# Ledger of designs, part 56: designed miniproteins, single chains, continued (3)

Each design is a single chain, and the fold is of that chain. pLDDT is the mean over its residues in the fold that is shown.

## One batch from the design tools (miniprotein)

Design m9926
Fold by ESMFold2-Fast:
Structure m9926 (fold): chain A 83 residues (1-83)
Amino acid sequence: GAREARLAALRAEILAIARRHLSPEQLARVEALLDTMLATTDPAVIAAALGEIGRILRESGLSEEAKERVERLLVEMHILLTE
């Protein structure tokens, strides 16, 4: 459906940005956390995964503009997963 297509698009865009700037280990961790968020209905698990992705991004060499872009994509994903 439209929701699943949008979640897939958000995941793909986040990983496309991450792939350019994160180490292979950081990229694999972000991918696993995104997959955890998509596979669960537990809001505590979603919040914990989102917090860890945010930490990895803050510790990365991403520009502030790229961090803001990924943060907006993560907020949209969180809203879609909790509604």
Scores: mean pLDDT 83

Design m9927
Fold by ESMFold2-Fast:
Structure m9927 (fold): chain A 90 residues (1-90)
Amino acid sequence: NLSRISSLLTSAAITMIGDELDGKVKDEKKYEEAKKNLLKAIQSFGNGDLKSAIKNLEKAKENAAAAGMKRTEALLKESIDLAKQILKEQ
């Protein structure tokens, strides 16, 4: 369900900003890479490219974990799991 993915991606983006504002980012370069890959994933979802979206979400998750953003990492994992489920149903 595209609507459910859109909600999860929005929640991940808001949570990522929240983790930065709360001073929870331990690695600024990894935080920037997580943001870049999340943006690429959102763009890929917008054009219907679920395979590229999943690839970019996995990179965003790895970089979020490395940056210490545990809440963001959890939401990105949930987004990946849902996106993979939708891809299997296509």
Scores: mean pLDDT 85

Design m9928
Fold by ESMFold2-Fast:
Structure m9928 (fold): chain A 93 residues (1-93)
Amino acid sequence: SKESLVAEIQALVDRAAELDGEAQKLLLQSKDPAVRKLLLQAGMTLGVAVIQGSVVLRYADKLSEEEIQALVERMRKLIEEAEALIQQAKQQQ
């Protein structure tokens, strides 16, 4: 249902915000330029996910379930990429 997909988008936006907070905390703790670059890339990727989620939530009534599902899959991919960058940054500390 559209309601279920909208709830999933909201959960992904919330997850992106949580990860951004973690990336910011790690960025403040690191002096290594390579680690900082990974965390900045993660922040940029999470920013794209939040913008996409905001657009979907705003226009959900105008989008098909198929269109919203494709956007959910795209947001999941961005969050997975950001999680990988954050994990890589942690391993280099």
Scores: mean pLDDT 88

Design m9929
Fold by ESMFold2-Fast:
Order: C-alpha cells, then sequence, then structure tokens
Structure m9929 (fold): chain A 94 residues (1-94)
C-alpha cells in the first residue's frame, strides 16, 4: 500500500478554521486521484497529512498530486494570513 506523507511547516499554527479548510481541500484532491486522506494532524507549526494512494499510481501522477496539494495549502494559508515556510513529501510502502 502506498502512503504519501506530507509535512507542511508554517510561520505560525493554523487556526481551527484554516486547518479544517486544508483537510477538506486535501481530501477532495486525494479522492480525485482515487486516494484517501487517512490522517491530518497539527503539531505546533507543523501540519502532517497522510494520503493513501492507489498501487497503480505513477510517479508522475504522485508529483502532480503533491503539487496540487502544495498550491491549495499555500492558497488557504495566505487567505488566513499565514506564511508556508516549507512543504516536504515522502512516499512510504506499507
Amino acid sequence: MKVLRIQIKTEKPLSEEAFEEVKKAVEEIAKSYGGELVEARQVGNTLVLEVKLPEDMTDEEIQELVKKIAEKVKEIAKKHGIKVESINAFLEER
């Protein structure tokens, strides 16, 4: 099973409203690729998202998914006055 873990470091913690908006957006993007958001948590200034991916998903499709998530998270953070400092994505076989 392929799990994509995305770690997003922000200048300050997201509000509950901003965090819920991110969760909904990531869930919708994941579903559009046949995946599922399985975990979303915020630890201080770090947002951690885990997305389960189809086994047949190509590296190119995974990169496009990561880009779409990154762009949407940056958009939501900016709307709420929060700067995104870094986004790191890791693919794990489970």
Scores: mean pLDDT 84

Design m9930
Fold by ESMFold2-Fast:
Order: C-alpha cells, then structure tokens, then sequence
Structure m9930 (fold): chain A 100 residues (1-100)
C-alpha cells in the first residue's frame, strides 16, 4: 500500500538518462556510444522496476548489478553519463531497501 519514495527518484534518474539517450545524442551533444550506453541503462532500469513491481528481489538485484557494470563501462567514454547511471544505481539500491 505504501508507495516507496525511492521509486520517484528512480523515475527521475531514468528521465534524465532518456533525455541524454534521445535528445542530447540526437543533437550530437554527447557521442553516439555514450547515447547507446545511456539507452542500455534505461532498458536495465526498466527491467529493475518490473522486477520490483513483481516483488522479485533477486531479479531486481541482477539488473542493478548490470547497471553497476554499465556505469563502469561508461566512465572512460563519458563520465557525465556514467554519473547519471550511478544516480540510477543509488536510487535502485534505496528502492530495494524500502521494499524489503
């Protein structure tokens, strides 16, 4: 019944990554590779949210681990995009703690 506040933080982080992947990438303000990585983070973030909704905490943690790996891959390519992925990871970690 109580909606986790961290779910709103997840939505905000995903909105920022969507803006980077679709708007900034299309305008050439970030590299295509950085945009592709931001889009991959959006896909994994969506899978994480789906797992949370199903209360599959083990599956949610797997997608969160993939997001952590994706942030590490992104760091040498675009540190700003990597930081947005790290924000999504932090919001996801908070959401997992609230759902438990």
Amino acid sequence: MDTPQSVLDLGRAMDRLDYMATVLSNLGKISKEAGDLANQALIEGGRFLSALDQKDLEEAEKHLERLRELARQTEPIDPEVAEEIRRLVRAGEAALREVR
Scores: mean pLDDT 82

Design m9931
Fold by ESMFold2-Fast:
Structure m9931 (fold): chain A 85 residues (1-85)
Amino acid sequence: MSSRELERKAALLSTAAGILIAAADFYKQLGREDEARSAIEGAKQVIEEMKKIAEELRSLGDTEGAEQIEADVKKFEELVKEIEA
């Protein structure tokens, strides 16, 4: 894929991660631990895919795109840890 296509894919994955994290928080507040855990596992999978895209962008010389995705990954990993606590 071109760097532009990778950045667009990362944007969609970022949206998916945000939705899954919000769903996990909502399920946890309702006492639905199994659904909360499932949503967190989904978010972790999406975050891992975002990390792979960031590495691919770095290898293509798109440092700016990679740094933006890495910042989003760090934010989502922090949110996942807060919900798991």
Scores: mean pLDDT 87

Design m9932
Fold by ESMFold2-Fast:
Structure m9932 (fold): chain A 80 residues (1-80)
Amino acid sequence: GAEELVANLRDATGLTPEDTIENAAKALGEVLGLDPEKIVAFVKEVTGLDPKTTTIEEAARALDEKGLGTLGQLVRAVLS
């Protein structure tokens, strides 16, 4: 669920639930060797949220509603 995704992102990146999608995508991209712009574009396409102003907590909730409630599910979707 959304809480699990937030916890997974914090464990992977060290970012808090109040941090932005843009910062999370940059940190996650560096950790996983992915293009941060691809992560941002994917989240924006799936959720419709603004990556500069939307928090990790808000994004995790929206992603969970789309069936992406874990970091593993999110990463697989971005790579597909």
Scores: mean pLDDT 81

Design m9933
Fold by ESMFold2-Fast:
Structure m9933 (fold): chain A 73 residues (1-73)
Amino acid sequence: MTEEELRERQARVPQVALEQAKTNPVITEEEVLEKLREERAELEAKLAEAKAAGDEEMVALLEEALAVLDATL
């Protein structure tokens, strides 16, 4: 880190912390959505593998899991 980058970061941190203290808990809606999108991508990858393997039971299970996740997103 450069000294200027450190100084700029230190100047911003108090304002961000003050904003978070007033409005939001530690967990934001954006963080939740990001985690759900990561989980969805993982399920899609598993679904592609199951389809390639011809595992109809696994395909049905993964499609159901994706439908539940889509309903939550």
Scores: mean pLDDT 66

Design m9934
Fold by ESMFold2-Fast:
Structure m9934 (fold): chain A 79 residues (1-79)
Amino acid sequence: MDRRIEELQRRALEHRRELERRIREGDVEGARRHLEDYERSLQQLLEVLRPHMTPEQWAEIQRAIDEEIARLREEVERA
C-alpha cells in the first residue's frame, strides 16, 4: 500500500510540474492533457486511501480536489 501511494504521489507531482511548465509556455493543449493526468492521479490516490478515511473525510478531500482542478482549468484556458 505505502509503496503504491508513494508512486501515485510522484506521478501526480510530475504531472503538476509539467502542467505548470506548459501553462508558462502557452501550450494550452499540452497543459490540458497534463491537467487530465493530474486529476486521474489524484483520484487514484483518493481511492487507495478510501479504506483509511471516514465518508466525511472522503467528501471533504473530493471537494478540495474538485476545487483545485477547477482553478487549474481556468489557468490553462488563460495560457
Scores: mean pLDDT 81

Design m9935
Fold by ESMFold2-Fast:
Structure m9935 (fold): chain A 76 residues (1-76)
Amino acid sequence: MEEALKGALEALKALMAGDYEKAEALGKEVEPALEALASDPEAMAALEAAAALLFADYYESKGDLEKAAFLRALAA
């Protein structure tokens, strides 16, 4: 479960970095685990929190500190 979440976040990081080949490979590897994960509301909440933190880091790197702070608050 946690490995599937980490794999999904790594795929998102690669996509955000423009490494589409790496994002595609990681996405395909975690896809069946993500479908199983979608049936677990607690795991989905953990994924949403982790994704919010990832996007917070992205917006902070772009200088959008307000969006970054909002997303960090959502993850808490």
Scores: mean pLDDT 72

Design m9936
Fold by ESMFold2-Fast:
Structure m9936 (fold): chain A 102 residues (1-102)
Amino acid sequence: MEKVRKERIEKLGERKEVTLFAASSILQTSAILHIERGDLEGALEDVKRLIELQDEKGVIRVAEHAARLGKFDLVEEIIRLAEEAGLKEVAARIREILARAR
């Protein structure tokens, strides 16, 4: 029954996307809290996980928060991690955020 197979594949895809969105949201919140507490190593660990999940918007959000708090060294490390992962557009956007915050 092709119809039952198609519905099951779509339902599994939806579950995977919901799980990825939940993980992304938790990691973004965790990274922001680490930045606010001055735990820059914890924030970088969360950013590495966001990069592994390919959550480009999450990486940008964390970098923007760090820039607003004047954590420019952390923002430069996030740019480096994004470039190493091949996320050139993400790295370029974060550089623009850093330039505006300085």
Scores: mean pLDDT 80

Design m9937
Fold by ESMFold2-Fast:
Structure m9937 (fold): chain A 87 residues (1-87)
Amino acid sequence: MKEEKLKKLKEALEKEFELHANKRSPEKNKEYLEELKKGIEKIVEEDELGLELIELSIKYNGVPTAVINAMTKDKKTKELMVKALKE
């Protein structure tokens, strides 16, 4: 279900940011976390390709990097990345 996937991704993202809290100012860390949470919400609702990219990429990249790629890469690039990760 979309809601269960959304909750798990948000929890994984929060946990990853907690591990790196000392590397950024608390304000910037909170801003990045909230921006990525909004990205996850939009992807889960509107971007099946982006969601597939996140799920495949998590094994190789941290959750923040997977989410950023899904938010910022164009459709063609995401399709190529998904294809490469499925090989």
Scores: mean pLDDT 76

Design m9938
Fold by ESMFold2-Fast:
Structure m9938 (fold): chain A 104 residues (1-104)
Amino acid sequence: SKEIKEAFRKAASTMTAAAIALIGDLIDNPNDEKTREALRLVQQGMQYFNQGSQYFDQGKYDEAIQKLQQAIAYLQQASQYANKDLLQKSIDQLKKIIDLLKKS
């Protein structure tokens, strides 16, 4: 649906903004191990999000939900290290997508 596609687009934008912010922090402090770990976890979450988006495009909603739940787990881990507001916003947006998929 149009609403679900828009929710995926917003989540992608927010996760990209979180990754860019972490990259900026690492340029300023290359030896910040916490920020580096947060970025690694965000990138892993983004890979699972991309798989979830692909399953959604195929009409495989249960598989999409499983991948989005994996993405949330990685973003929750990342939030322990850096950029909690952008990461929490990303988590909330992914939970909204899961809710919309379950109602479909």
Scores: mean pLDDT 90

Design m9939
Fold by ESMFold2-Fast:
Structure m9939 (fold): chain A 93 residues (1-93)
Amino acid sequence: MYEEALKAFEEGNYDKAIEYLEKVIKEAESLSGPLATRALAHAYIQLGNVYYKAGNYDKALEYYKKALEYAKKAGDSLLEAQAGYNIKKLEEE
């Protein structure tokens, strides 16, 4: 489903990308541990990206903040930097 979400996003089908990402999040939430936490961070970054491209900056910001929270829980400095950058980009405008 994650690859299907990325394909839908690349094709501009944001509704379908959101649908697939929501399924990825639901499945990751049923798991526990660092890999599940990192998967949630990745999925929330992608949701933020989809809403950003769709012009819904409020929802994009919301999901980037969720991604940052999960990235911190996972101890993933790269994901933290990515989510933090996207948050700053939206809040500075």
Scores: mean pLDDT 82

Design m9940
Fold by ESMFold2-Fast:
Structure m9940 (fold): chain A 65 residues (1-65)
Amino acid sequence: MVSEEEIEKAAREAAKLSGLSFEEALKAVKNVIKKTGATPEEFLEALREFGGDLTKAGTRLVVTS
């Protein structure tokens, strides 16, 4: 089970990396976890790899299924 604190931490980092608001980043993190089963940390690693590109990060996580 992923804690709410881990999700919020990931959302703040994702907002910074992708230029999103905290609320937009929070929604994106929750959606990616729900659809891919990835952890917040795996999502952040994908975002860092693609320079904050949410679409490319999400695609990377789906392709490994």
Scores: mean pLDDT 76

Design m9941
Fold by ESMFold2-Fast:
Structure m9941 (fold): chain A 58 residues (1-58)
Amino acid sequence: MLSEEVIEFAREVIAEALAAGDSPLQALRKAVEALMERFGLSRQQAEDAAMKALSELM
C-alpha cells in the first residue's frame, strides 16, 4: 500500500493545480512528476497515488 504521506502530498498538488485552473489531467501530470521527484517513486506508483488522490477529491 502507498503511504499516507504520499497520498496526502498528491492531494495537495492536485488541489493547488485545480485551484489554479488546470484540468484534472494536467493536475494528475503535475502530481505524478512531483511524487517521482520528492519520493523517488516509479512512474506507475506515482500514477496510482495521483489517481487515488484525484478520485478522493472529486
Scores: mean pLDDT 81

Design m9942
Fold by ESMFold2-Fast:
Structure m9942 (fold): chain A 87 residues (1-87)
Amino acid sequence: SAELEKRIEAAREAAAQLLQLADDERLSPTQVRQLRDMFEEAVAAELAAASKTLSPEEVARLREEYDRLLAELDAHLARVEAQAKAA
């Protein structure tokens, strides 16, 4: 559906912005982790809202995309934090 496609596009854009911020030397790893945690909270709220308007199948697809994006963010942050400790 058009709603599902828009939600997936918005999720990808938000995750891409967080990945870009994770590479910003002006932000501490703690600040980036806080932004990631805020994103996870927003994801939970978005899935709850989506469950009222989208089919169970569409909610499952959106959840899968969010899980993938969160895993990618967590892997990236782990690399950034490891590099900071090595320096």
Scores: mean pLDDT 80

Design m9943
Fold by ESMFold2-Fast:
Structure m9943 (fold): chain A 78 residues (1-78)
Amino acid sequence: SNLEKSSQVAQETARLGRSLPPDRRGAEEVARRARELAESQGATLSEEDLERIRRAALEGDVRRVAILTANAVFESLS
């Protein structure tokens, strides 16, 4: 289901977010991974979605990274 796909992408993206420092480089890696994982599930994330995910990662807000990623993937697949 689209919910399961969005949850999977969000969980893997958040997992990377926990492993990286909350700095510019780490935030960029998280956004890049979100894009790659979303594309693997047939979803396309907008530049606005990616910027919001990157900002949350920069703030170290892994929960928000997961929520933003899940919502963006679900909307793309719907």
Scores: mean pLDDT 89

Design m9944
Fold by ESMFold2-Fast:
Order: sequence, then structure tokens, then C-alpha cells
Structure m9944 (fold): chain A 85 residues (1-85)
Amino acid sequence: MDPFVLEAEVEISVHIVGLAALAAASKSAGDEESYELARKALEELQELLREARRNREDRERLERLVEEARELYREAVRRIDELEA
């Protein structure tokens, strides 16, 4: 197995787990707006992971997908944080 391919998939998966935890916390708190933001971002991250798995031979594509996943996670967290301000 290519270690870089595994590292890319693991990094995207960590962001998926983070948003899943945030969605669960928002739902438990009764925050429907934060829950919907986290859920939509989670769906987008899951699609990026599927794309990464389909493009394991394209290192430049994988690096781009990882950066896109980082940005999606940061933006989702920022938007949810702003709802509490």
C-alpha cells in the first residue's frame, strides 16, 4: 500500500469524525441550525473521501482533496461557532 494514499484517506476521515461528533453534540443540545450545517459539511467530506478512494494513483489530486477537506472542516466549524456569538 502507498503510505501517502493511506495518510490522505486518514486525514479526510479524521475531519469526517470531527464533524460527526459536532453534529451529534448540536443535535443533543437541540441546535437544529448547527446540526444542519454540520450534517451538510459531513456529506461533502464523505464525497471527498469517496473521490480520494477513486483517485489513489493521482498524488496531486489527493493533495488537493486533502486541502479541500481541511477548508470544508474549518468553514463548517467557523459557521457553527458564529451561531453561538
Scores: mean pLDDT 82

Design m9945
Fold by ESMFold2-Fast:
Structure m9945 (fold): chain A 79 residues (1-79)
Amino acid sequence: MTEEDIEKLILETLKNMNEEEKEQLIEEFEEYKKENPERTEKLYEEYLKKGYKEEEAKALTFLKLIVEEVLEAVKEEEE
């Protein structure tokens, strides 16, 4: 799965979310940001510069970083 594939999946998911689901995702973003402020803020600003709305940028940032952490954990198990 490429970065572009992940972005498309997240955006399609957001289009189908109701307000409560979006609020939950934003809460998860804010909690993640508390533990990883530098990485989270940098990636969030990059998505904003690409023209994504704040809500979309937060969702993309959170889910992208979670996917990267999962992939890093899998790599450590294989090495």
Scores: mean pLDDT 75

Design m9946
Fold by ESMFold2-Fast:
Structure m9946 (fold): chain A 57 residues (1-57)
Amino acid sequence: MEVEIRVQKIIIDGKEKYLASVISEEGIVGIGIGDTKEEAIKEAKEDLEKKLEEKKA
């Protein structure tokens, strides 16, 4: 599955964090927040996988 990954630096409670968005070919978006780009992307991918599994059930 081809996905588009976007990562942005954000500020939450005065602390720098990263927000990741992973967009599937179907237009389903997984979103994650982490202390690093890698953590944010991992969380976003996990969110996307959960949303895709819910559509199968």
Scores: mean pLDDT 78

Design m9947
Fold by ESMFold2-Fast:
Structure m9947 (fold): chain A 91 residues (1-91)
Amino acid sequence: SAAALARAEEAKAKLSEEDAEKIEEKAREIAELGREAEALEETDPEKAKRLEEEAEEKAKELEELIKEAAEKSGVPKEDLLLYAQVLIAQA
């Protein structure tokens, strides 16, 4: 939605370039793992499950990055989570 994109953009603008890049990279990793897992669901369900578990671990790393970025920038954690969700959806 336009409102979600606007909030994501505002959150990004308040982050350091370094913190924004770290969140962006982790979001891309999660999105790539999710797509690979989906592609393998029918042909290699065991590998798909392992990729899903790896994506969950990356999601935990992303939550830690978001917590740190929120503390440094004063941006609400919810707005940074929205920013990360937008990045994952766009990837």
Scores: mean pLDDT 84

Design m9948
Fold by ESMFold2-Fast:
Structure m9948 (fold): chain A 74 residues (1-74)
Amino acid sequence: MELARKVLDLAVEILREAGHPEAAEQFRVAGESLLKIRPDDYELVANLAILTLRSLGLPEAAERFRKKVEELKK
């Protein structure tokens, strides 16, 4: 639960920092709905965030997010 929530919050923050606040809010809403069904599935949230960042043309932000998720797992 805690890890999946932190991963969701991190994805939303990175999307906002990358200049996509509307995408960040949409991802937050979708992620909250996912976590109601799969509260511990941080991998699903992380993979969806990476795909979202890549679809927005932000591969560097996707890589930064991936590394920060690894730090959260420690």
Scores: mean pLDDT 83

Design m9949
Fold by ESMFold2-Fast:
Structure m9949 (fold): chain A 92 residues (1-92)
Amino acid sequence: MELTEELIEKMEEVLRKEGKSELVVEAVTKYWLGFLYADKYKDYEKAIELLEEAKRLLEKAYEKGELSEEEYEALNKVLNLEIKHTEEKLKA
């Protein structure tokens, strides 16, 4: 399935309907937008900005008790790996 802005909007709607907090919804949306900018647009600078924003929102959600420790650690690990991978592409 191709990652598109339309798919990201539908994923955002699903997360809201599932009762996820606004911080979690925004974090996940920024994460997928970061992937879109890196993969489709090859805009690595914008992709890193979006992934760093996602990381900040995820941390705020965890601090507010909106994520379990297990969920936060798993998502933070994935975000850090994607930021590192995108930074390697930017440096090349």
Scores: mean pLDDT 80

Design m9950
Fold by ESMFold2-Fast:
Structure m9950 (fold): chain A 78 residues (1-78)
Amino acid sequence: MEEKLEGQVELARRAALASEELAERAREVLREDLALAEEALAAARTEEERREAELAIELARRSLKAIEEALREREEAE
């Protein structure tokens, strides 16, 4: 799971480095995904539901951080 999560975060970072427009749009979508995952966590009634929501939150947060770091790198290079 961790290895797969890391792969998704790396893909987000690489996409952001390739295009600022794509990075901004991906960040917007990920913020929506994060909000939905947080709602799912709050509504979770089983350990399985909670675990799935926690993983979704972590993926979204790590992907957002990777995109923001890539955007900062682009700004510093320009």
Scores: mean pLDDT 76

Design m9951
Fold by ESMFold2-Fast:
Structure m9951 (fold): chain A 66 residues (1-66)
Amino acid sequence: PELIAWGNLARLNRLAKEAKEKGLTDVAEWIEKQRKEAERLFNEKGDLEGSIKLTEEAVKKYEEAL
């Protein structure tokens, strides 16, 4: 689960940059907020499931925004 959580955090970093490059500033800011919260769950609380769930929902919302 740790590798999945880490991989999802890395993916959100990429998607935030892509959203910003596409001019979707609000979406990029929202993704960055979700990434920080998912990282907090993973690193500070050890909540791997919560981190994975947040990152998956953020990816889904990004895909819907395109």
Scores: mean pLDDT 78

Design m9952
Fold by ESMFold2-Fast:
Structure m9952 (fold): chain A 66 residues (1-66)
Amino acid sequence: SMEQQQLDTGSQISAQMAQQMVQSPTPEQQQQVADDGFQQMLKAGVDEDFAKSAVKTALRAAQQQK
C-alpha cells in the first residue's frame, strides 16, 4: 500500500538523517543534513507534512541535546 511505502521510505530516510546528525556537531552541518533528508523524502514521494515533522524532530533533538 502507499501508506506502508511512505512509512517505510520515510522511516529509512529519517534513520539515515538521524545517523548523519550524530556525525554533524555544528548547527550548520545539522541543517545541511536536515535539508538533504527533506529533499530525499520529497523525491521519494513521502508526504510533505511527514517529511517536515521528521526533519524538525531530528534537528530539534540534535540542537537541544548539546
Scores: mean pLDDT 76

Design m9953
Fold by ESMFold2-Fast:
Structure m9953 (fold): chain A 64 residues (1-64)
Amino acid sequence: MEELKKKLEEYRKKFIDAAKQGNDIEAAVYELYLATVIASFESAGDEEGAKLAREYLDKALKEA
């Protein structure tokens, strides 16, 4: 779980940085990575992991 939280935080930061720079393509790529992590947890039946990933994506979208 700790490695996952670190990766989610890394992608969240990259998304926010790209969005603030007006780099819409790069921002979309990092948003897709976060969405893919959510889909992966949902496919595995890991509701807690999916919820955690959704919270990181929501925070990223709110801060951008």
Scores: mean pLDDT 77

Design m9954
Fold by ESMFold2-Fast:
Structure m9954 (fold): chain A 89 residues (1-89)
Amino acid sequence: GFNAEEVKERVKFIEKQVEEAKKLGVPEEAIELGVLMEVYRMRKAAASEEAKEIVEEFEKEKKIDASKYTEEELRERAAALDARFSAPA
């Protein structure tokens, strides 16, 4: 599980990946889903109350509610997004 320091480091990593994805022209919907999935993983992995609070603060900043989703729902959402971008209409 993640402690508070590990969650802070992961948040910084996510923010850096978002900047790089934007530079590469990745669609906003794909970036938003990627962030949601990473937040969901951090929420599940947070081992301390301090780590959980950092995840919740990040969720509030990004206007994300990962608690609304199951792992299966997030996987289905990712598969649908992949199908949309790999198979032109």
Scores: mean pLDDT 76

Design m9955
Fold by ESMFold2-Fast:
Structure m9955 (fold): chain A 99 residues (1-99)
Amino acid sequence: MEKEIEELIKEAEELLREAKELAKEKNASVGTFMLLISAEINIEYAKEALKKGLPEAAEYIAIAAEDIKAAAELLEDEELVKRAEELKKRAKEVYKKML
């Protein structure tokens, strides 16, 4: 379970990096950047929760994935939307298994 959460965090960080680069390239709205900042904060919360062995780490990743998905929709990148949705589903499944 902890290894699965570590992989989810890495995937979230990669999606966030790609979304941030795309947002800069497209001169995205303030709203898009606010979603990406929210995702970044939730990824940091996930890392702290993981260090403490808390299942909420997976829940924070699901929230970050939803923020990245919303940003990707505004950026009109269907591939990022699909990847973020899949990450969210996987994070929710991991959280449910830890309950």
Scores: mean pLDDT 87

Design m9956
Fold by ESMFold2-Fast:
Structure m9956 (fold): chain A 57 residues (1-57)
Amino acid sequence: EVVNVTVVTPASTPEEEAIARAEEEARRLYPDAVDLRVTAIVKMGSKTFVTVAATLR
């Protein structure tokens, strides 16, 4: 089972920080997730969208 979590940050946020926030949110929602994978980073206007796939068992 895989669930996707998308987090929105300002485009001025460093990519590593945006990824870290998305991973933190995915882990908060799915604390028992066995794997977290960044699947998409989309920059749109003044925002960066980071999508993380959380693998559940």
Scores: mean pLDDT 81

Design m9957
Fold by ESMFold2-Fast:
Order: sequence, then C-alpha cells, then structure tokens
Structure m9957 (fold): chain A 100 residues (1-100)
Amino acid sequence: MSDIQRQLVQSIRQGVTNLTQASNSTTQDQGRQLSRQASRSLDRASRLARQLGRDRLSDSLRRASRLARQGSSSSLDQTRTLSRRAIDTIRDGIDQETVD
C-alpha cells in the first residue's frame, strides 16, 4: 500500500472515530470540538482520495466534512444528528466504491 493510501485510511478512521464520539457527546462544547476535528480529518481524506483518482469517495468525504463543520457550531442535538449523517455519508461513499 502506498503512503497516500495509508494516510487516506488513517484520516477516514480518525474522522469516523471523532464523529462517533461527537454523536455520543453529552456536552455542546465536547460535541463541537469533536465535530471540528472530524471535519479536518475528513477534508484531508477527501483530498487524498482525489489524488488516488477515487472521485466518488472524495465527494462523499467532502460532503461528510461539511456536515461535521456544520456540527462544530450547532446545538448538541443537531451536532449528534449531523455526526450520524456524516457517518452514513462516508459509509455510502465506501459502499459505492465496491459496486464497480
């Protein structure tokens, strides 16, 4: 596996971990901070996916990053909802890569 592929996998894992923690956060500050970290990791993952020619995955990761960014300034309940939507968006992007 190339360094770029390893960085992509690691950035996706970091983003998903932060989104999962944000979806389970009990305070607004915690949820916003985790959502902000997820947005940064997913934005990096989107750029790495594009470099690898995985344009569909890149678009899904970029959409997930935008949802996480929105969560970084939302209410606790909205941050939890946006974090779950971002995880679903990443899952859909990965699943689409396995169909073709």
Scores: mean pLDDT 87

Design m9958
Fold by ESMFold2-Fast:
Structure m9958 (fold): chain A 74 residues (1-74)
Amino acid sequence: SDEIIERVLERLREEGHEEFAELIRRALEAARETARTRDDAAAEARAAELRAEAERVEPLLPYAQKIADEEYEK
């Protein structure tokens, strides 16, 4: 749910991972925009840009997943 996602982003920001939290927020916004507009070409372009940034935060992906799992179980 959107509430769980927002809590994950808040926890990442509180722990000093603001850049990573912003990257996740942008990725989710891009995914929602794709679902809304059904513009696959524009969505692919945005996803490619976000993937380039994700390479810098890849080590934090398991940590973000752990937080998401914890919030989802609540």
Scores: mean pLDDT 69

Design m9959
Fold by ESMFold2-Fast:
Structure m9959 (fold): chain A 76 residues (1-76)
Amino acid sequence: SEDTPLDKFAKALVALAPDDETAARIKEAFDNKDAEALAKEVAALVRQRPEARPLLRALASQMPEEFRVPVLAALD
C-alpha cells in the first residue's frame, strides 16, 4: 500500500520521537486527523531537534491545507 503525504509526515515524526509516549501521541493525532494536535507535537519536537525542520517542511508542503498551514506555522 502506498503512503499518503500525511502518512509519510506522521511516520517521519514518529521516527524522530524521543520516547514511546511522544510516538503514541503523534499516532493518535494522525489517526484522529487532528491538525492542531499534530502541529503541537511538531513544535515540541523541533525545539529538541531543530535539524529536523528541513525534512519536516519538505513533507508538510505536500499535505492538504488543513494540515499544511498549522504544521508549517509550528515549524517557524
Scores: mean pLDDT 83

Design m9960
Fold by ESMFold2-Fast:
Structure m9960 (fold): chain A 113 residues (1-113)
Amino acid sequence: MEEKRKEILELLDEAIARAQELVDKYKGKNPEIAELAQKVIDLLQEIKDKVERGELTPREVRRMLLEAQELVQKIIDLALKNNDKEGVEMATELQELLSKAIDIARELELEEF
């Protein structure tokens, strides 16, 4: 259990870092993508803080991660609309990290919560 929680926190840290790269890249180029990426960071930091404090169940973690994944999908859709291959690749990497964290949260619900 503790190892899976640690893995979620490590995935959240990596996802926050990837989302920060999107904010930095798109601040002047596409403010809408930067704003969506900042919302992802804010949500993931909230999840991380509450998980560290023991304030969230795995089910609640999964719900909030699914909300973050919806925001990332909006970034992918905007990058596709703008023919921005690099933006699509960066946002897809972020989505893959969130998907891994969601899978671990589901495993925690089935085994130990």
Scores: mean pLDDT 85

